# Designed miniproteins, single chains, continued (5): the designs that were tried, part 24

Each design is a single chain, and the fold is of that chain. pLDDT is the mean over its residues in the fold that is shown.

## One batch from the design tools (miniprotein)

Design m16853
Fold by ESMFold2-Fast:
Structure m16853 (fold): chain A 55 residues (1-55)
Amino acid sequence: MSAQELADTVVETSRQLAELRLKRGHIDEAEGERLVKQGEEIARNLKNNPILQSR
């Protein structure tokens, strides 16, 4: 299992989710940027997760 591939998926999903919510008018552009940054943080934690590294 590639931790990088999983991390890339998390970032892409966060970006798509932010775009969807922005189009629906539920969030503004600044909140969309915050969601993407949260996804990046989760991706970093996934790459450094010892449980995932044991596989």
Scores: mean pLDDT 74

Design m16854
Fold by ESMFold2-Fast:
Structure m16854 (fold): chain A 91 residues (1-91)
Amino acid sequence: TDGERGLKLIEEATREGIKAAPSVEPMMREALEKARKAVESGDPKLAVEAAKLIHDTVRELLRLADPETAARIGSKLLEGVALIQRALAQK
């Protein structure tokens, strides 16, 4: 499903992001946990909270990592949360 695909992208981006900028690990782990709970519960409010944390994480990656790495990881995070939000909005 879109929710499962979205979670996979956020998991992959979290692993890459922690390697690129270790200081973002707490933010990324919290975002991943909220995204996982959103998919498990079907609660769109948790998906919104995950999206806010992902936005903050992308901003930190742009400051701390090289621009190409930040853009690649940020794109995966944003695509992942968009897929989760889309899945929850349709049912």
Scores: mean pLDDT 82

Design m16855
Fold by ESMFold2-Fast:
Structure m16855 (fold): chain A 55 residues (1-55)
Amino acid sequence: SAEGLEDARKAIEEDERLTEEQKEEIIKAVEKAKTDDDMAEAARLGAQKRAEASE
């Protein structure tokens, strides 16, 4: 679980499509996640933010 959180955090930090503010919001959601389901929800939020940036 901890390794999963670190991996998700790195993926978000290295995502060039996201602004620094969006990265911080998603990272906070990931850090607040207590379960794998919450972490999946945070990842989905990241995908949504990228989609919005593309449109």
Scores: mean pLDDT 69

Design m16856
Fold by ESMFold2-Fast:
Formats: sequence, structure tokens, C-alpha cells
Structure m16856 (fold): chain A 64 residues (1-64)
Amino acid sequence: SAELEALKRKLRAQLLQRSIANTEEYLKVRKENPNDQELITEFSAEKSKALMEEIERAKALLEG
């Protein structure tokens, strides 16, 4: 069970790191293309909120 819990934590950390990277890319693209309305529309407020929530969950799980 200890090995299984370690593997679960490792897999979660991998997924969390990917979520963080995706959100950082989104924020970078938004900053570098402030006047691109199509890009802004694709990265809607809903998607932005979801990505920000993923970062917060990732931080909490990495700290625990």
C-alpha cells in the first residue's frame, strides 16, 4: 500500500505540473496578444477560471 500511495502521488504531481505549464502558456499567450480578439475568445473567462483553479489545486496538492 505504501508503494501504491507513492505511485499515486507521483502521478498526481505529473498531472499537476502539466496543468501549471498549460496555464502559464495561456497567460503568456494572452499577455503577448492583447489585441487578438479571436485568441481572447478562445481563451474565454471560463477556460481562464478553470486553469486558475487547476493551479490552485496543484499548489495545494504539491504542498501536502
Scores: mean pLDDT 69

Design m16857
Fold by ESMFold2-Fast:
Structure m16857 (fold): chain A 64 residues (1-64)
Amino acid sequence: MKEELERDIELGLNRMAVGVVKASSKLEKSDIPSLRKWLKRAEEAGDEEAVKALREAIEKAEAA
């Protein structure tokens, strides 16, 4: 029960992080550490959509 509530909160936060990434016109290499922290949290929460979006954001930032 408590774990389910915590998971729902983490999913909400991960969706907000994905929204920020999608709204960003340019991602820089300096953003990579923050994106990796968000990715790890998304993986721990099992939010596959957030994981995919954050991995793509990291790849784009590394390619810039």
Scores: mean pLDDT 70

Design m16858
Fold by ESMFold2-Fast:
Structure m16858 (fold): chain A 113 residues (1-113)
Amino acid sequence: DPLKKLLELLKKGREIVQAMTPNRDRALDAVHDLLARRGASPEERRQLWQEMEERLPEADEEAKKIVKEMIENDSIDAFAAEVAARIAALEAAEDLDGLLDLYTLLAAIGRNG
């Protein structure tokens, strides 16, 4: 039944967004905290925002693949747990580029879930 399939996909999309929103928000908070500790200027913060915006098309394609795999494998919770662990590791390493890349991907997942 195509309609039942569509409704299940919409439900899974909502579940992905709900599971990933805390991770997205945490990654963004980690970026802001690291920038604050480094004394980043408002101009440096604007440049990083622009760089994130420019990377969104590539992140959208990766996000579509990840969303499809999470739905097909019923792995939403497992993926969310792995992402949370990755954020913690990147925070501990003070890896700004890694946190920015992960935030960009999580924002793209929110747009495609």
Scores: mean pLDDT 82

Design m16859
Fold by ESMFold2-Fast:
Structure m16859 (fold): chain A 68 residues (1-68)
Amino acid sequence: SLEEEIARGIALIALAVGKLTDPENRELYEKAIDAVAAGNYEEAAKLAEQSDTPLARKAAELLREVAG
């Protein structure tokens, strides 16, 4: 759906920004982005949550919406 596509797009942007601004958690963001690319939205959300930043929490929220 359009809502799922928008949520996925925003989540990917948030993860990419997180990767650049939170380099200590770079590997978590990279794994989360890879999980999104594979369609594993629940796994991606769990990975993003491990960084515990507001941006990562928002990405996780959006990814859970895509997962259903």
Scores: mean pLDDT 84

Design m16860
Fold by ESMFold2-Fast:
Structure m16860 (fold): chain A 101 residues (1-101)
Amino acid sequence: MLEELREAVERFGKEVGSPKLLDVYLKDVEDIKDPSKWPKLVKELIASLEVLKTVAPEKYHPEIDKLIKEAEEVAKNPSQEKLARLFIRYLEFEVKYLKDL
């Protein structure tokens, strides 16, 4: 699962070309290895998604709401695999969203 997440981050880097966001996501991959960081990672992801929803067109709101709900479920019973899968889906959404801008 962490290898799939690294592949998703590399794909994001190639498709979107944001060095600052790439650095953030590479740090998230490292932080997912440390269970003590999981509550902060999920909280920060939910906050980022809530901010994104305020500026995103309404057509993206259902997918953002689904990601927030999935993040809230992961927060209740977190694991490295669940966090990696959640971040992969988030990155796939970000690539799709940013290409539509």
Scores: mean pLDDT 80

Design m16861
Fold by ESMFold2-Fast:
Structure m16861 (fold): chain A 50 residues (1-50)
Amino acid sequence: DARREELEARAEALLQSGEIRSHAELARRLGVSVATVQRLLRRLAERHAA
């Protein structure tokens, strides 16, 4: 799912920039819910563990 991969990439880039203070701010920047952000972060953690 290209949209999922794009959201993961944007989330990682925003976290790396240091501009994001909270999951709520990240959700606002990406246009998704906080629950979606938490799921994206879980997937990123799984990818880094692989």
Scores: mean pLDDT 75

Design m16862
Fold by ESMFold2-Fast:
Structure m16862 (fold): chain A 93 residues (1-93)
Amino acid sequence: AGVEGAREGGEAADRGAAAAKTAEGALWAGVGAGMAYIAAAVGELAGEGAAGGRAAARGAEAAAEAAREAGDEEAARGAEEGARRAREGAERG
């Protein structure tokens, strides 16, 4: 059931990318969000279950840190929630 975690990581990445459009320092937040999105997509394709969920969680964590460095606390919060949900999915699956 890691697919659910991967999807949630991707959603957090999408929020980070959207926030990046509106802030001058948001380029780094956007890069982190993009990486989380790619990790979620690769997790779904390469394998479901725990592996996919853990990959999504790591991507979402990277997006959260990038958003914090850019000063975008809302994007960081969203990405952190995505990471938590992805980890829960990995533990279940």
Scores: mean pLDDT 59

Design m16863
Fold by ESMFold2-Fast:
Structure m16863 (fold): chain A 89 residues (1-89)
Amino acid sequence: MKIELEPEVQARLEALQAELRAAQAAGDEERALEAQVEALRLLGAEEAAEYLRKTWEAYKAGKLEEAQKYNEKALELLKKNLEALAKKA
């Protein structure tokens, strides 16, 4: 169930996963977001990454309704990408 990636890409994903865990443990939401966005982009989920970033920007701007819509779209796209990867693996 592990997708074989180029060694450099795999090493970067492992580094981003470690950054995400460290950020979550520290309560650093912005650092956690950056790690998630970069990981999604590296996996080709560019659209999901952009909506995740828009969710955070809208949330920080106090636009809670827009943040919710962007988050729902990001989750939809992420599920679609994960299903496509699972089918190919």
Scores: mean pLDDT 75

Design m16864
Fold by ESMFold2-Fast:
Structure m16864 (fold): chain A 77 residues (1-77)
Amino acid sequence: MLEEARELVEKARKAFMEGNIDEAQKLADKAYELVKEANPSLREKLDALIARADQLPDPKLRVQSKIAAVELGLRAA
């Protein structure tokens, strides 16, 4: 699960750099679900970070913040 989540986050980052914001968001959301399921102790902190990202008015900044939150979860796992 964590290795799959890492691959998804790398693909999300690449899609973001290519300007494909919708694809980057889908990949980041999928990676988030895998990290959340693999490490339940991080769920509360990750949920808070994702909720904070969703409050940002800029769609690009929202996706970038979600990618960062998932990466933080992977590093802590």
Scores: mean pLDDT 79

Design m16865
Fold by ESMFold2-Fast:
Order: structure tokens, then C-alpha cells, then sequence
Structure m16865 (fold): chain A 72 residues (1-72)
């Protein structure tokens, strides 16, 4: 299943906003775990951008995983 162009674009923008929030958190409290997690998220985002398909569910799962991983 592929998202519409509009939905795909929105999903990408949401991921970018989440990453921006994490970058600001790193500025206040630089944690190696957070840095590695942010880098991984960027790599996954770039991979999704290169693919023509981006599931809204995948975007939500990635965002949730990032928050859960940081909280642990």
C-alpha cells in the first residue's frame, strides 16, 4: 500500500519535526544514546524518502520507537 503524495509528504514532515525536537533535546543534554538514536532515525527517514512508498503506520511506529527508546 502506498500513501497519496499529500499523505506521504505530511508523514515526512512529521518525522522531521520529531527529529528537530530531539536535536534540541541533545543541545540541552547531550546523551550518546540519544545521539545514536537520532542518527538512526535520520538514516531511516532518508531511506523512506528514497523509496516511493511511505506508510503512515510506519511513520507513527518509528516516532513511537524513538520516544520509547529515549525514555528507557
Amino acid sequence: MKLSEEERKEGIEELKKVLEKYEEALANNPDKKLIELVKKAYEELLELLEKEELSEELVREMEKRLKEEVEK
Scores: mean pLDDT 63

Design m16866
Fold by ESMFold2-Fast:
Structure m16866 (fold): chain A 86 residues (1-86)
Amino acid sequence: SLEERARELEREVDELVEEAKRAAEEGDLEKAVELARRAAELAVEAHLTANPGRYSEEEVERLLEEATARAEAMAKKIAEEAEKKK
């Protein structure tokens, strides 16, 4: 089902988010940003899978841009907070 597929994608998102957090805490900002962006892309794919035919190509592109930008900002914030804790 589409719900099962979306749930599988959400599980992969959770794994990537945890890996991104660890990379950020370790000070590997480049890896943290890459993993966070991948997680954001999969999260959008999960949302689209759960809501088929609801979004235009332009709306999908906007969702991806917003989600990846937010994920990058979050990864940078976690890395900055980890650096201050040293």
Scores: mean pLDDT 82

Design m16867
Fold by ESMFold2-Fast:
Structure m16867 (fold): chain A 55 residues (1-55)
Amino acid sequence: KVEELVKKAQEYEKRKDYKKAAELYIKAADLYRNQDNLEEAKKLLEKAEEALKKA
């Protein structure tokens, strides 16, 4: 489920595991994109990009 992936990504982000958080945000974004939810997908890709900057 997308919500579980986002929650897991946020948990890794709190742990400073930015690479893992980014991977999960990307997976969640792909699922939203597959549902034609492009706005939510874009937000998650932006979060992944932010996490990768910190990694």
Scores: mean pLDDT 82

Design m16868
Fold by ESMFold2-Fast:
Structure m16868 (fold): chain A 64 residues (1-64)
Amino acid sequence: MEEVFDELAERLHRAAQQGRDAVIEVLKEFAEKYGLKELADALIRTIEARDVPLPGDRIPTIKL
C-alpha cells in the first residue's frame, strides 16, 4: 500500500482504541490534507452507525 494509506491505517488503528471521536478526527485531518472529504464523510457515517449507541459515561441506564 502507499504511504498515505499506511499512515491512515496506523492512525485509525490508534484512534479506534480511543473511540469514535478520535477516529472521526483522524478522518477529518486526512480529508483536509489529501482532499478526501467525500471518503472521510462516508467513513465517519459508517463509524457513527457502528458505535451508536453507548451510554458513554459511567452511569448505566437503569430504566427501559
Scores: mean pLDDT 62

Design m16869
Fold by ESMFold2-Fast:
Structure m16869 (fold): chain A 81 residues (1-81)
Amino acid sequence: DEKQKLGEEALELMKRAEELVKEAEKSKDINEAKRLIEEALRYAEEAVRLAKKVGEQEEKQATGHLEDIRRRGEEALKKIE
């Protein structure tokens, strides 16, 4: 099923975004953290785009994850200065 494949791709992209934001949270370099966060947001935004093609519930869940990634990125930058 094409929708099932898109949903699986969206979940994989969101997993990559999660891994990148976790690396940003461990970083002590603000420039490295910014780069990792920007990359994480690109993956999360692509995951939302694919989730929209699957359904409304999938879009809402992916959007929630994107918002979490964004918040955690902002928190990571504040901890580094």
Scores: mean pLDDT 86

Design m16870
Fold by ESMFold2-Fast:
Structure m16870 (fold): chain A 66 residues (1-66)
Amino acid sequence: MTPEELKKKAEEHLEKAREAIRRGDREEAARHLVEAAFYAMKLYDVDPETSEKLLEEAHELGRELA
């Protein structure tokens, strides 16, 4: 995957996590947050600043699950 594809995948999973949170679907939200974090972490070696922003966003969404 290219860095652009990794960023896009992380963003897509963050959006799906938000949608799942809105529906009250904790299992779907958690799965998408894990996927988003996975792609964001893979991006770290190339673009750590963008990776950190995506991981912070995933962390904020994770707080809404509690």
Scores: mean pLDDT 83

Design m16871
Fold by ESMFold2-Fast:
Structure m16871 (fold): chain A 61 residues (1-61)
Amino acid sequence: SMLSEEEFEELKEELRRLVEEGRFDEAQNLILRYYLAGKLSEEQVKELSELVRELAREYEE
């Protein structure tokens, strides 16, 4: 029930698009929804949340 490597990379691309659009809350909510659906591990949630935070910082500069 966990995401495949390909699906995980697709999710990363979707998160990058949301951050580029300034939709930071939607990006974090998408991560949460996948976690609650059993599609992401805690480690993967941490990785994706760090990615969103890093990209948001870059976008604000």
Scores: mean pLDDT 83

Design m16872
Fold by ESMFold2-Fast:
Structure m16872 (fold): chain A 56 residues (1-56)
Amino acid sequence: MGDPEEARRAAREAALAVGADEETAERSGKGAQKMAEDGGFSPEEAAAMAALSVAS
């Protein structure tokens, strides 16, 4: 589902997978949730964006 809550969880897990700390992962999740709410991004797209932001 394109649910913002799902985007938040997916982004958090993606951030952790690339070595982010829990605080960074939580912040990435919140950002992805807002992108899904405002921009209509899918959970997968939000997670990919969060992972790239943390890795960079």
Scores: mean pLDDT 74

Design m16873
Fold by ESMFold2-Fast:
Structure m16873 (fold): chain A 60 residues (1-60)
Amino acid sequence: SLAEEALAKAERVLRELGREDEIPKLRELYEKMKAAGASEEEIAKALEDFALRVYLEAAS
């Protein structure tokens, strides 16, 4: 699914940044949104935004 692909991509980004400590929070966000009935597109965007935030924090 789009959400599962976005999760895998976000996890890879976090590992590449050395921020594996954020993976449990990313997975918690994914499970929370699924439980809330969010669409695959909404979940994918939220996970992408999470990874982008960590990336920007690492670059500053």
Scores: mean pLDDT 87

Design m16874
Fold by ESMFold2-Fast:
Structure m16874 (fold): chain A 87 residues (1-87)
Amino acid sequence: SEELEREVLRALGDIYLYLGKQAMEKGDYETAARLYEKAAELFVQAGDWKGASEAYRLAAESYRKIGDVEKAEQWEKKARELDEKAR
C-alpha cells in the first residue's frame, strides 16, 4: 500500500537523521551534510514536509560548519519553503 511505502520512507529518513547526528558529534560535517540531505529526500518522498524541513535545516548547519555558505543558504531556503507547506 502507498501508506506502508510512506511509513517505510519516513523510517528510513529517521535512520539517516540519526546517522547524520552521529556524524555531527564526531565532527564529520561533510558526511553529516550528505546524510541529512538523504533524510530530507526520503521525507519529501513520504510527504513528511515537517521532517524534510528539519533535515534540510540540519544539512544547512552542517554546510555552515564546512564553510559552504552558499549551500547552507540554499538548504535554509528549501527548509523554509517546506515548513510553510507543512502549515
Scores: mean pLDDT 90

Design m16875
Fold by ESMFold2-Fast:
Structure m16875 (fold): chain A 104 residues (1-104)
Amino acid sequence: SLTQSPSSLTANEGETVTLNLTASEDVGDKVRWFQQKAGEEKKLLIYNTSKRAKGVSSRFSGSGSGTNYSLTISNLKKEDEATYFGAALTEKGWVWGQGSTLTI
């Protein structure tokens, strides 16, 4: 299973926030992070734990290993207000976290 924390948070523009993803088993480096804004499709931000997808701002960074992974968003902008989802590839296929909702 995957657990995201916090489930929701409020931050100010210019701040840095970190979202966490915890897996019940080692998922290797097969971790992705997605951004979902109201009325939009899920956008891939990070793949293979720490690699940014093309066109994604350097303000987004991923890190982690084993069972513990993080998405860090620096220098927050109002447009970063969204729900963020972590996903990991397990023996059961892709498993999704419940989401972390960021309000700015």
Scores: mean pLDDT 88

Design m16876
Fold by ESMFold2-Fast:
Structure m16876 (fold): chain A 84 residues (1-84)
Amino acid sequence: MKKAEEEAKKILEEAKLLAEGILLSNGNEEVPKELAEKMSKVPQEKLRELGEKAEKLGAEGTAKEILEEAKKKAEELIKKGKEE
């Protein structure tokens, strides 16, 4: 189960950083350098998809969706880890 827990934590941390970055970018606030660097590691295609969602749902809606998807994926990994 340790691997599933570590993967779940990583997914949640990445989702939190992406959600925070989207909220700050839309608020015209200065994005911290560490957060900007981590966002730069995100594939360009995924950033484009997030941009499209932000246009449709707004920054808050997009951030919530990212966090919800990450939670579901983390829960699935933990569940599979318990079953395996």
Scores: mean pLDDT 70

Design m16877
Fold by ESMFold2-Fast:
Structure m16877 (fold): chain A 60 residues (1-60)
Amino acid sequence: SKEKEIFDLEVERALLEMQRAILKRALPSLTPEQQAQYNKEIAELDKKIAELDSEIEKLR
């Protein structure tokens, strides 16, 4: 159903937000090389979250 699809997307979004928060929290304790890698992963998560936001809004 549409309601289930929205719910599943919202759950996925929440998990991505959690992953993003965990990576950001780790940044101050990492080497410069590790920070560069984590920042790339954070940027990918930001893009995925924005895509999910767009998809959720289209279904509402």
Scores: mean pLDDT 88

Design m16879
Fold by ESMFold2-Fast:
Structure m16879 (fold): chain A 70 residues (1-70)
Amino acid sequence: LTPQEEADVLLALALIQATIALKYGGSKEEIERVLKFLEETAQRLRDLGDEAGAAEVESWIEELKKKFGL
């Protein structure tokens, strides 16, 4: 994958994981795993130069933390 293709795939995976967690919830452990994945993804997007994508993922982290009281 090129850096741009990697960023696009990571953003898509983050959107899927965030959407599932926000819509269906899960156990505290499951939500914490999703949050860790999103945090790692946001950092990787920044490393790849996708600041806008990282900011979107960070907004989903905030929504999940607010919804689940984490």
Scores: mean pLDDT 86

Design m16880
Fold by ESMFold2-Fast:
Structure m16880 (fold): chain A 91 residues (1-91)
Amino acid sequence: MKIAIVSTDEELALETKKELEAKGHEVVELLVLDDSLSGEEVKKKLLEFAEEAKKKGAEEIVFTSGSTALTAEQSDEFADHAKSLGLKVVG
């Protein structure tokens, strides 16, 4: 399965990539979020990342660490957008 990874930790993102590839998945895109970003900036980056991940054939987006910067409404907006692209989001 083609997977995209989101993390707030680069080392955790790379370990998750290794684990997924060891299970026979292909990691097509990876995003590391800077903890200096506002919730709106995080949301914008996540929406753009979902579009790029879909373009690269991703079926799933895996979060290796949760984003505490997003409000419930912002998280729902991202999840709805990803679902509209046919992407499954997992934490």
Scores: mean pLDDT 78

Design m16881
Fold by ESMFold2-Fast:
Structure m16881 (fold): chain A 79 residues (1-79)
Amino acid sequence: MSTELINLLYVAQELMEQIRELDEDSEAVVRKFHAQLLEAHDTGSVEKAIQIVEEMIKRISENKELVERGRNTIEWARK
């Protein structure tokens, strides 16, 4: 597995935990993201992992440090 994919999966896990903490209705969203992350991991798809992280960032606006880390990981993966 590439370093880019590993870094995207790690930041996605942290973003997913923040989404889970928003409210009980977020559980369905978390299940969807978990399934998508498993598929990205199994297929080794950096492109899919980038798309998932971008979608997660849209749902989390208040944790600036985690959002910036997610954006930096995407930028590095796209080089």
Scores: mean pLDDT 76

Design m16882
Fold by ESMFold2-Fast:
Structure m16882 (fold): chain A 83 residues (1-83)
Amino acid sequence: MLEELEKKLEEAKKELERAKKELEELKKEVEELEKQDLSDKEVLLRLIGTKIRLIGEETNIELLSKKVEELEKKLEELKKKLE
């Protein structure tokens, strides 16, 4: 039980790290697109699409962060009961 929670926490932390990396790439893509000619409909559509993906990834990071916090809290409570 304890080992299973530790493994789930490690997996959740890895997913959070991946999501944070994806968010940084999306932020960089937004900055590059904003430097281009926004009167070009294709550039504007790509920017809008990338911003939607960025919002999605921000939401995903928030959910993953809450999951990590919940798993850490459960792990601490179990460690207290086993000590």
Scores: mean pLDDT 82

Design m16883
Fold by ESMFold2-Fast:
Structure m16883 (fold): chain A 77 residues (1-77)
Amino acid sequence: FYLGEVPPEVLAELQRRYPSVTAVASVDEAIARMKPGDLLHVFGPRDELMRIAAELTAAGFIVVEATPDRLVFYKPA
């Protein structure tokens, strides 16, 4: 799963690694659709990433990768 505006080259790489990777329109959709063990790639400016991180961590998601413009979250069991 991914959320946010993804550069075309990054989206192509995600689709290459995960042929079934699917866009979600919101944090609420990600929480509702993701199964335990799924990864969510979140893209955007740092301020938006910090807001999304607060919502996802409150919902029990774990940050597994962090860069200034991208976060990767894991949905635990």
Scores: mean pLDDT 75

Design m16884
Fold by ESMFold2-Fast:
Structure m16884 (fold): chain A 90 residues (1-90)
Amino acid sequence: KIPRSVLLQRISEGLEEAIGLLKGDPADIAKAIEKVMSAARLLRDNSELYARLKETAEMAGKDVDKAIEKLKELKRQLDELSRQERNREE
């Protein structure tokens, strides 16, 4: 069983990769969207984060710059949650 803090950190790393893809080649937008949706599926138990990630994946197809901004915000939230969970883990 993967520790919650490690899972959240891996999801955050996945969002960083998605941001890199969105900043690069337009051909990689679909790949970036799939990475965000994969992250959302790992957070199905958190309805708020799941909804935000799903909305951001939809936004990446319409407005790449705004999607990048939202992914950076979500990454900061995941990094904070990972830190909080790590402080709970002994």
Scores: mean pLDDT 81

Design m16885
Fold by ESMFold2-Fast:
Order: C-alpha cells, then sequence, then structure tokens
Structure m16885 (fold): chain A 60 residues (1-60)
C-alpha cells in the first residue's frame, strides 16, 4: 500500500514521529514488521517508553 511505502521512506530518513503517525493507521498485518523496526529505532535513541508503546501496537 502507499501508506506502507510512505512509512518505510519516513523510517529511512529518521522521521520517527511521522512514521508512527502513518503506521498506527494501518492494520497489524501490513504494519507489524515496520512497527518493530520503529520500536528498535526509539530504543536506540534511549526512548524506552516510546519503544514499548510502539511494540504494544505491533501486537494484534
Amino acid sequence: SALVEQARALLARGDLPRAWAVLRQLPPEESRDLLLELAERYRALGDEGGAAMVEAQARA
């Protein structure tokens, strides 16, 4: 989907808040892998709370 491609591009350029805004609109089957990638990016920045929130969304 166009939203999956948009989210992937946002993750690639490090725009984590916009990637989250796009991914949270998608069903789990389309977003799960990218949400887990987003969570790892937040954890790498030291944002454990953000990582946990995104990981919870990845669980259908």
Scores: mean pLDDT 82

Design m16886
Fold by ESMFold2-Fast:
Structure m16886 (fold): chain A 75 residues (1-75)
Amino acid sequence: MAAELAREIARLALEAVRALLEGDRERAEELLARIRELHAQLHASGAPRAEVTAAYRAAMEELREELERLEEELE
């Protein structure tokens, strides 16, 4: 559960950044509100901090791979 919530938060964060880059502030605000809600659910789940950290690290690793691909295109 914690891993699924962390991955969804990361996915929504990417969508929020994309919305901001497109100038869609309203969508970005909606996505940020959803992120806050999911983060509260993750905290309420009582998952050990180490497990939550591992889930976020895994999500960040997926994000880094995507960013590295973009950086390669911008050489």
Scores: mean pLDDT 73

Design m16887
Fold by ESMFold2-Fast:
Structure m16887 (fold): chain A 90 residues (1-90)
Amino acid sequence: MEIDKLAEEFVKIYEELRKKAPPDASDVEIAREAGRKFAEKHPDYLKQLTPEQLRALREAVRKKLKEKGIEVTDEEIDAFLQGLLEALSK
C-alpha cells in the first residue's frame, strides 16, 4: 500500500473522530485515538513498516492535514504515532 494512500485514510479517520469528539477532548487525545483506529485497519501491513517508513507516513499525514487547512502540532503528530504503535503492540 502506498504511503500517500495510508496518509489519506488516516486523515479521513482523524476528521471523523474530531466531528464525534466530546467538547472536552483534547486534540492530542483525538490524534492518539485516530492512530489506534488506523492501526486496527491494517495491523499486519503496519507491523512490517521500518522506522524510516513510519517517519515517511508521519510526514505524509502532516502534509495531507496541512493541505486540508488543518494545523497540527508536533505533539499531535507524535500522539498519532503513539496510538498506532500501542495498537500494534497488542
Scores: mean pLDDT 78

Design m16888
Fold by ESMFold2-Fast:
Structure m16888 (fold): chain A 74 residues (1-74)
Amino acid sequence: MRSPEEFEASVETALAIAREHAAHLSPAALERLFAELKEGIRNDPTLSEEQKERLIARVEEERARVLAAAEAAA
């Protein structure tokens, strides 16, 4: 996947799934999910540095919200 539009849509879909399932996933499972998303972005040789930074920032933003909520509930 190389199209910025398609890739951003894919990331947003993954983040929406993470939000929907946050109550059913352990904090460790959530952390692993977000770590895998970030590694996928970092290891994509077709993305520019700017695209990688933007997408990783988006994942980190959502990760912070979801993990804080899950940790507070535990």
Scores: mean pLDDT 73

Design m16889
Fold by ESMFold2-Fast:
Structure m16889 (fold): chain A 70 residues (1-70)
Amino acid sequence: MELVERVKKLVEEAKEKLKKGGEENIFEAEIAVSLALAAAAIAKLAGDEESAEELRKAAEELQKAIEEAK
């Protein structure tokens, strides 16, 4: 699913930007978490349980990184 691949890339980019710190990068990462969770819900509804679980885990890992960057 094209949406899943796009969102995975956004999460990876947000993770790299978050390493630099700053409110802008934290805000982008928080948006990426929300998009990943939304995409995970869509993937699950479409029957793609594997992509849904991968996106959920990516969102959880990014959320933890955000808390560490604050």
Scores: mean pLDDT 80

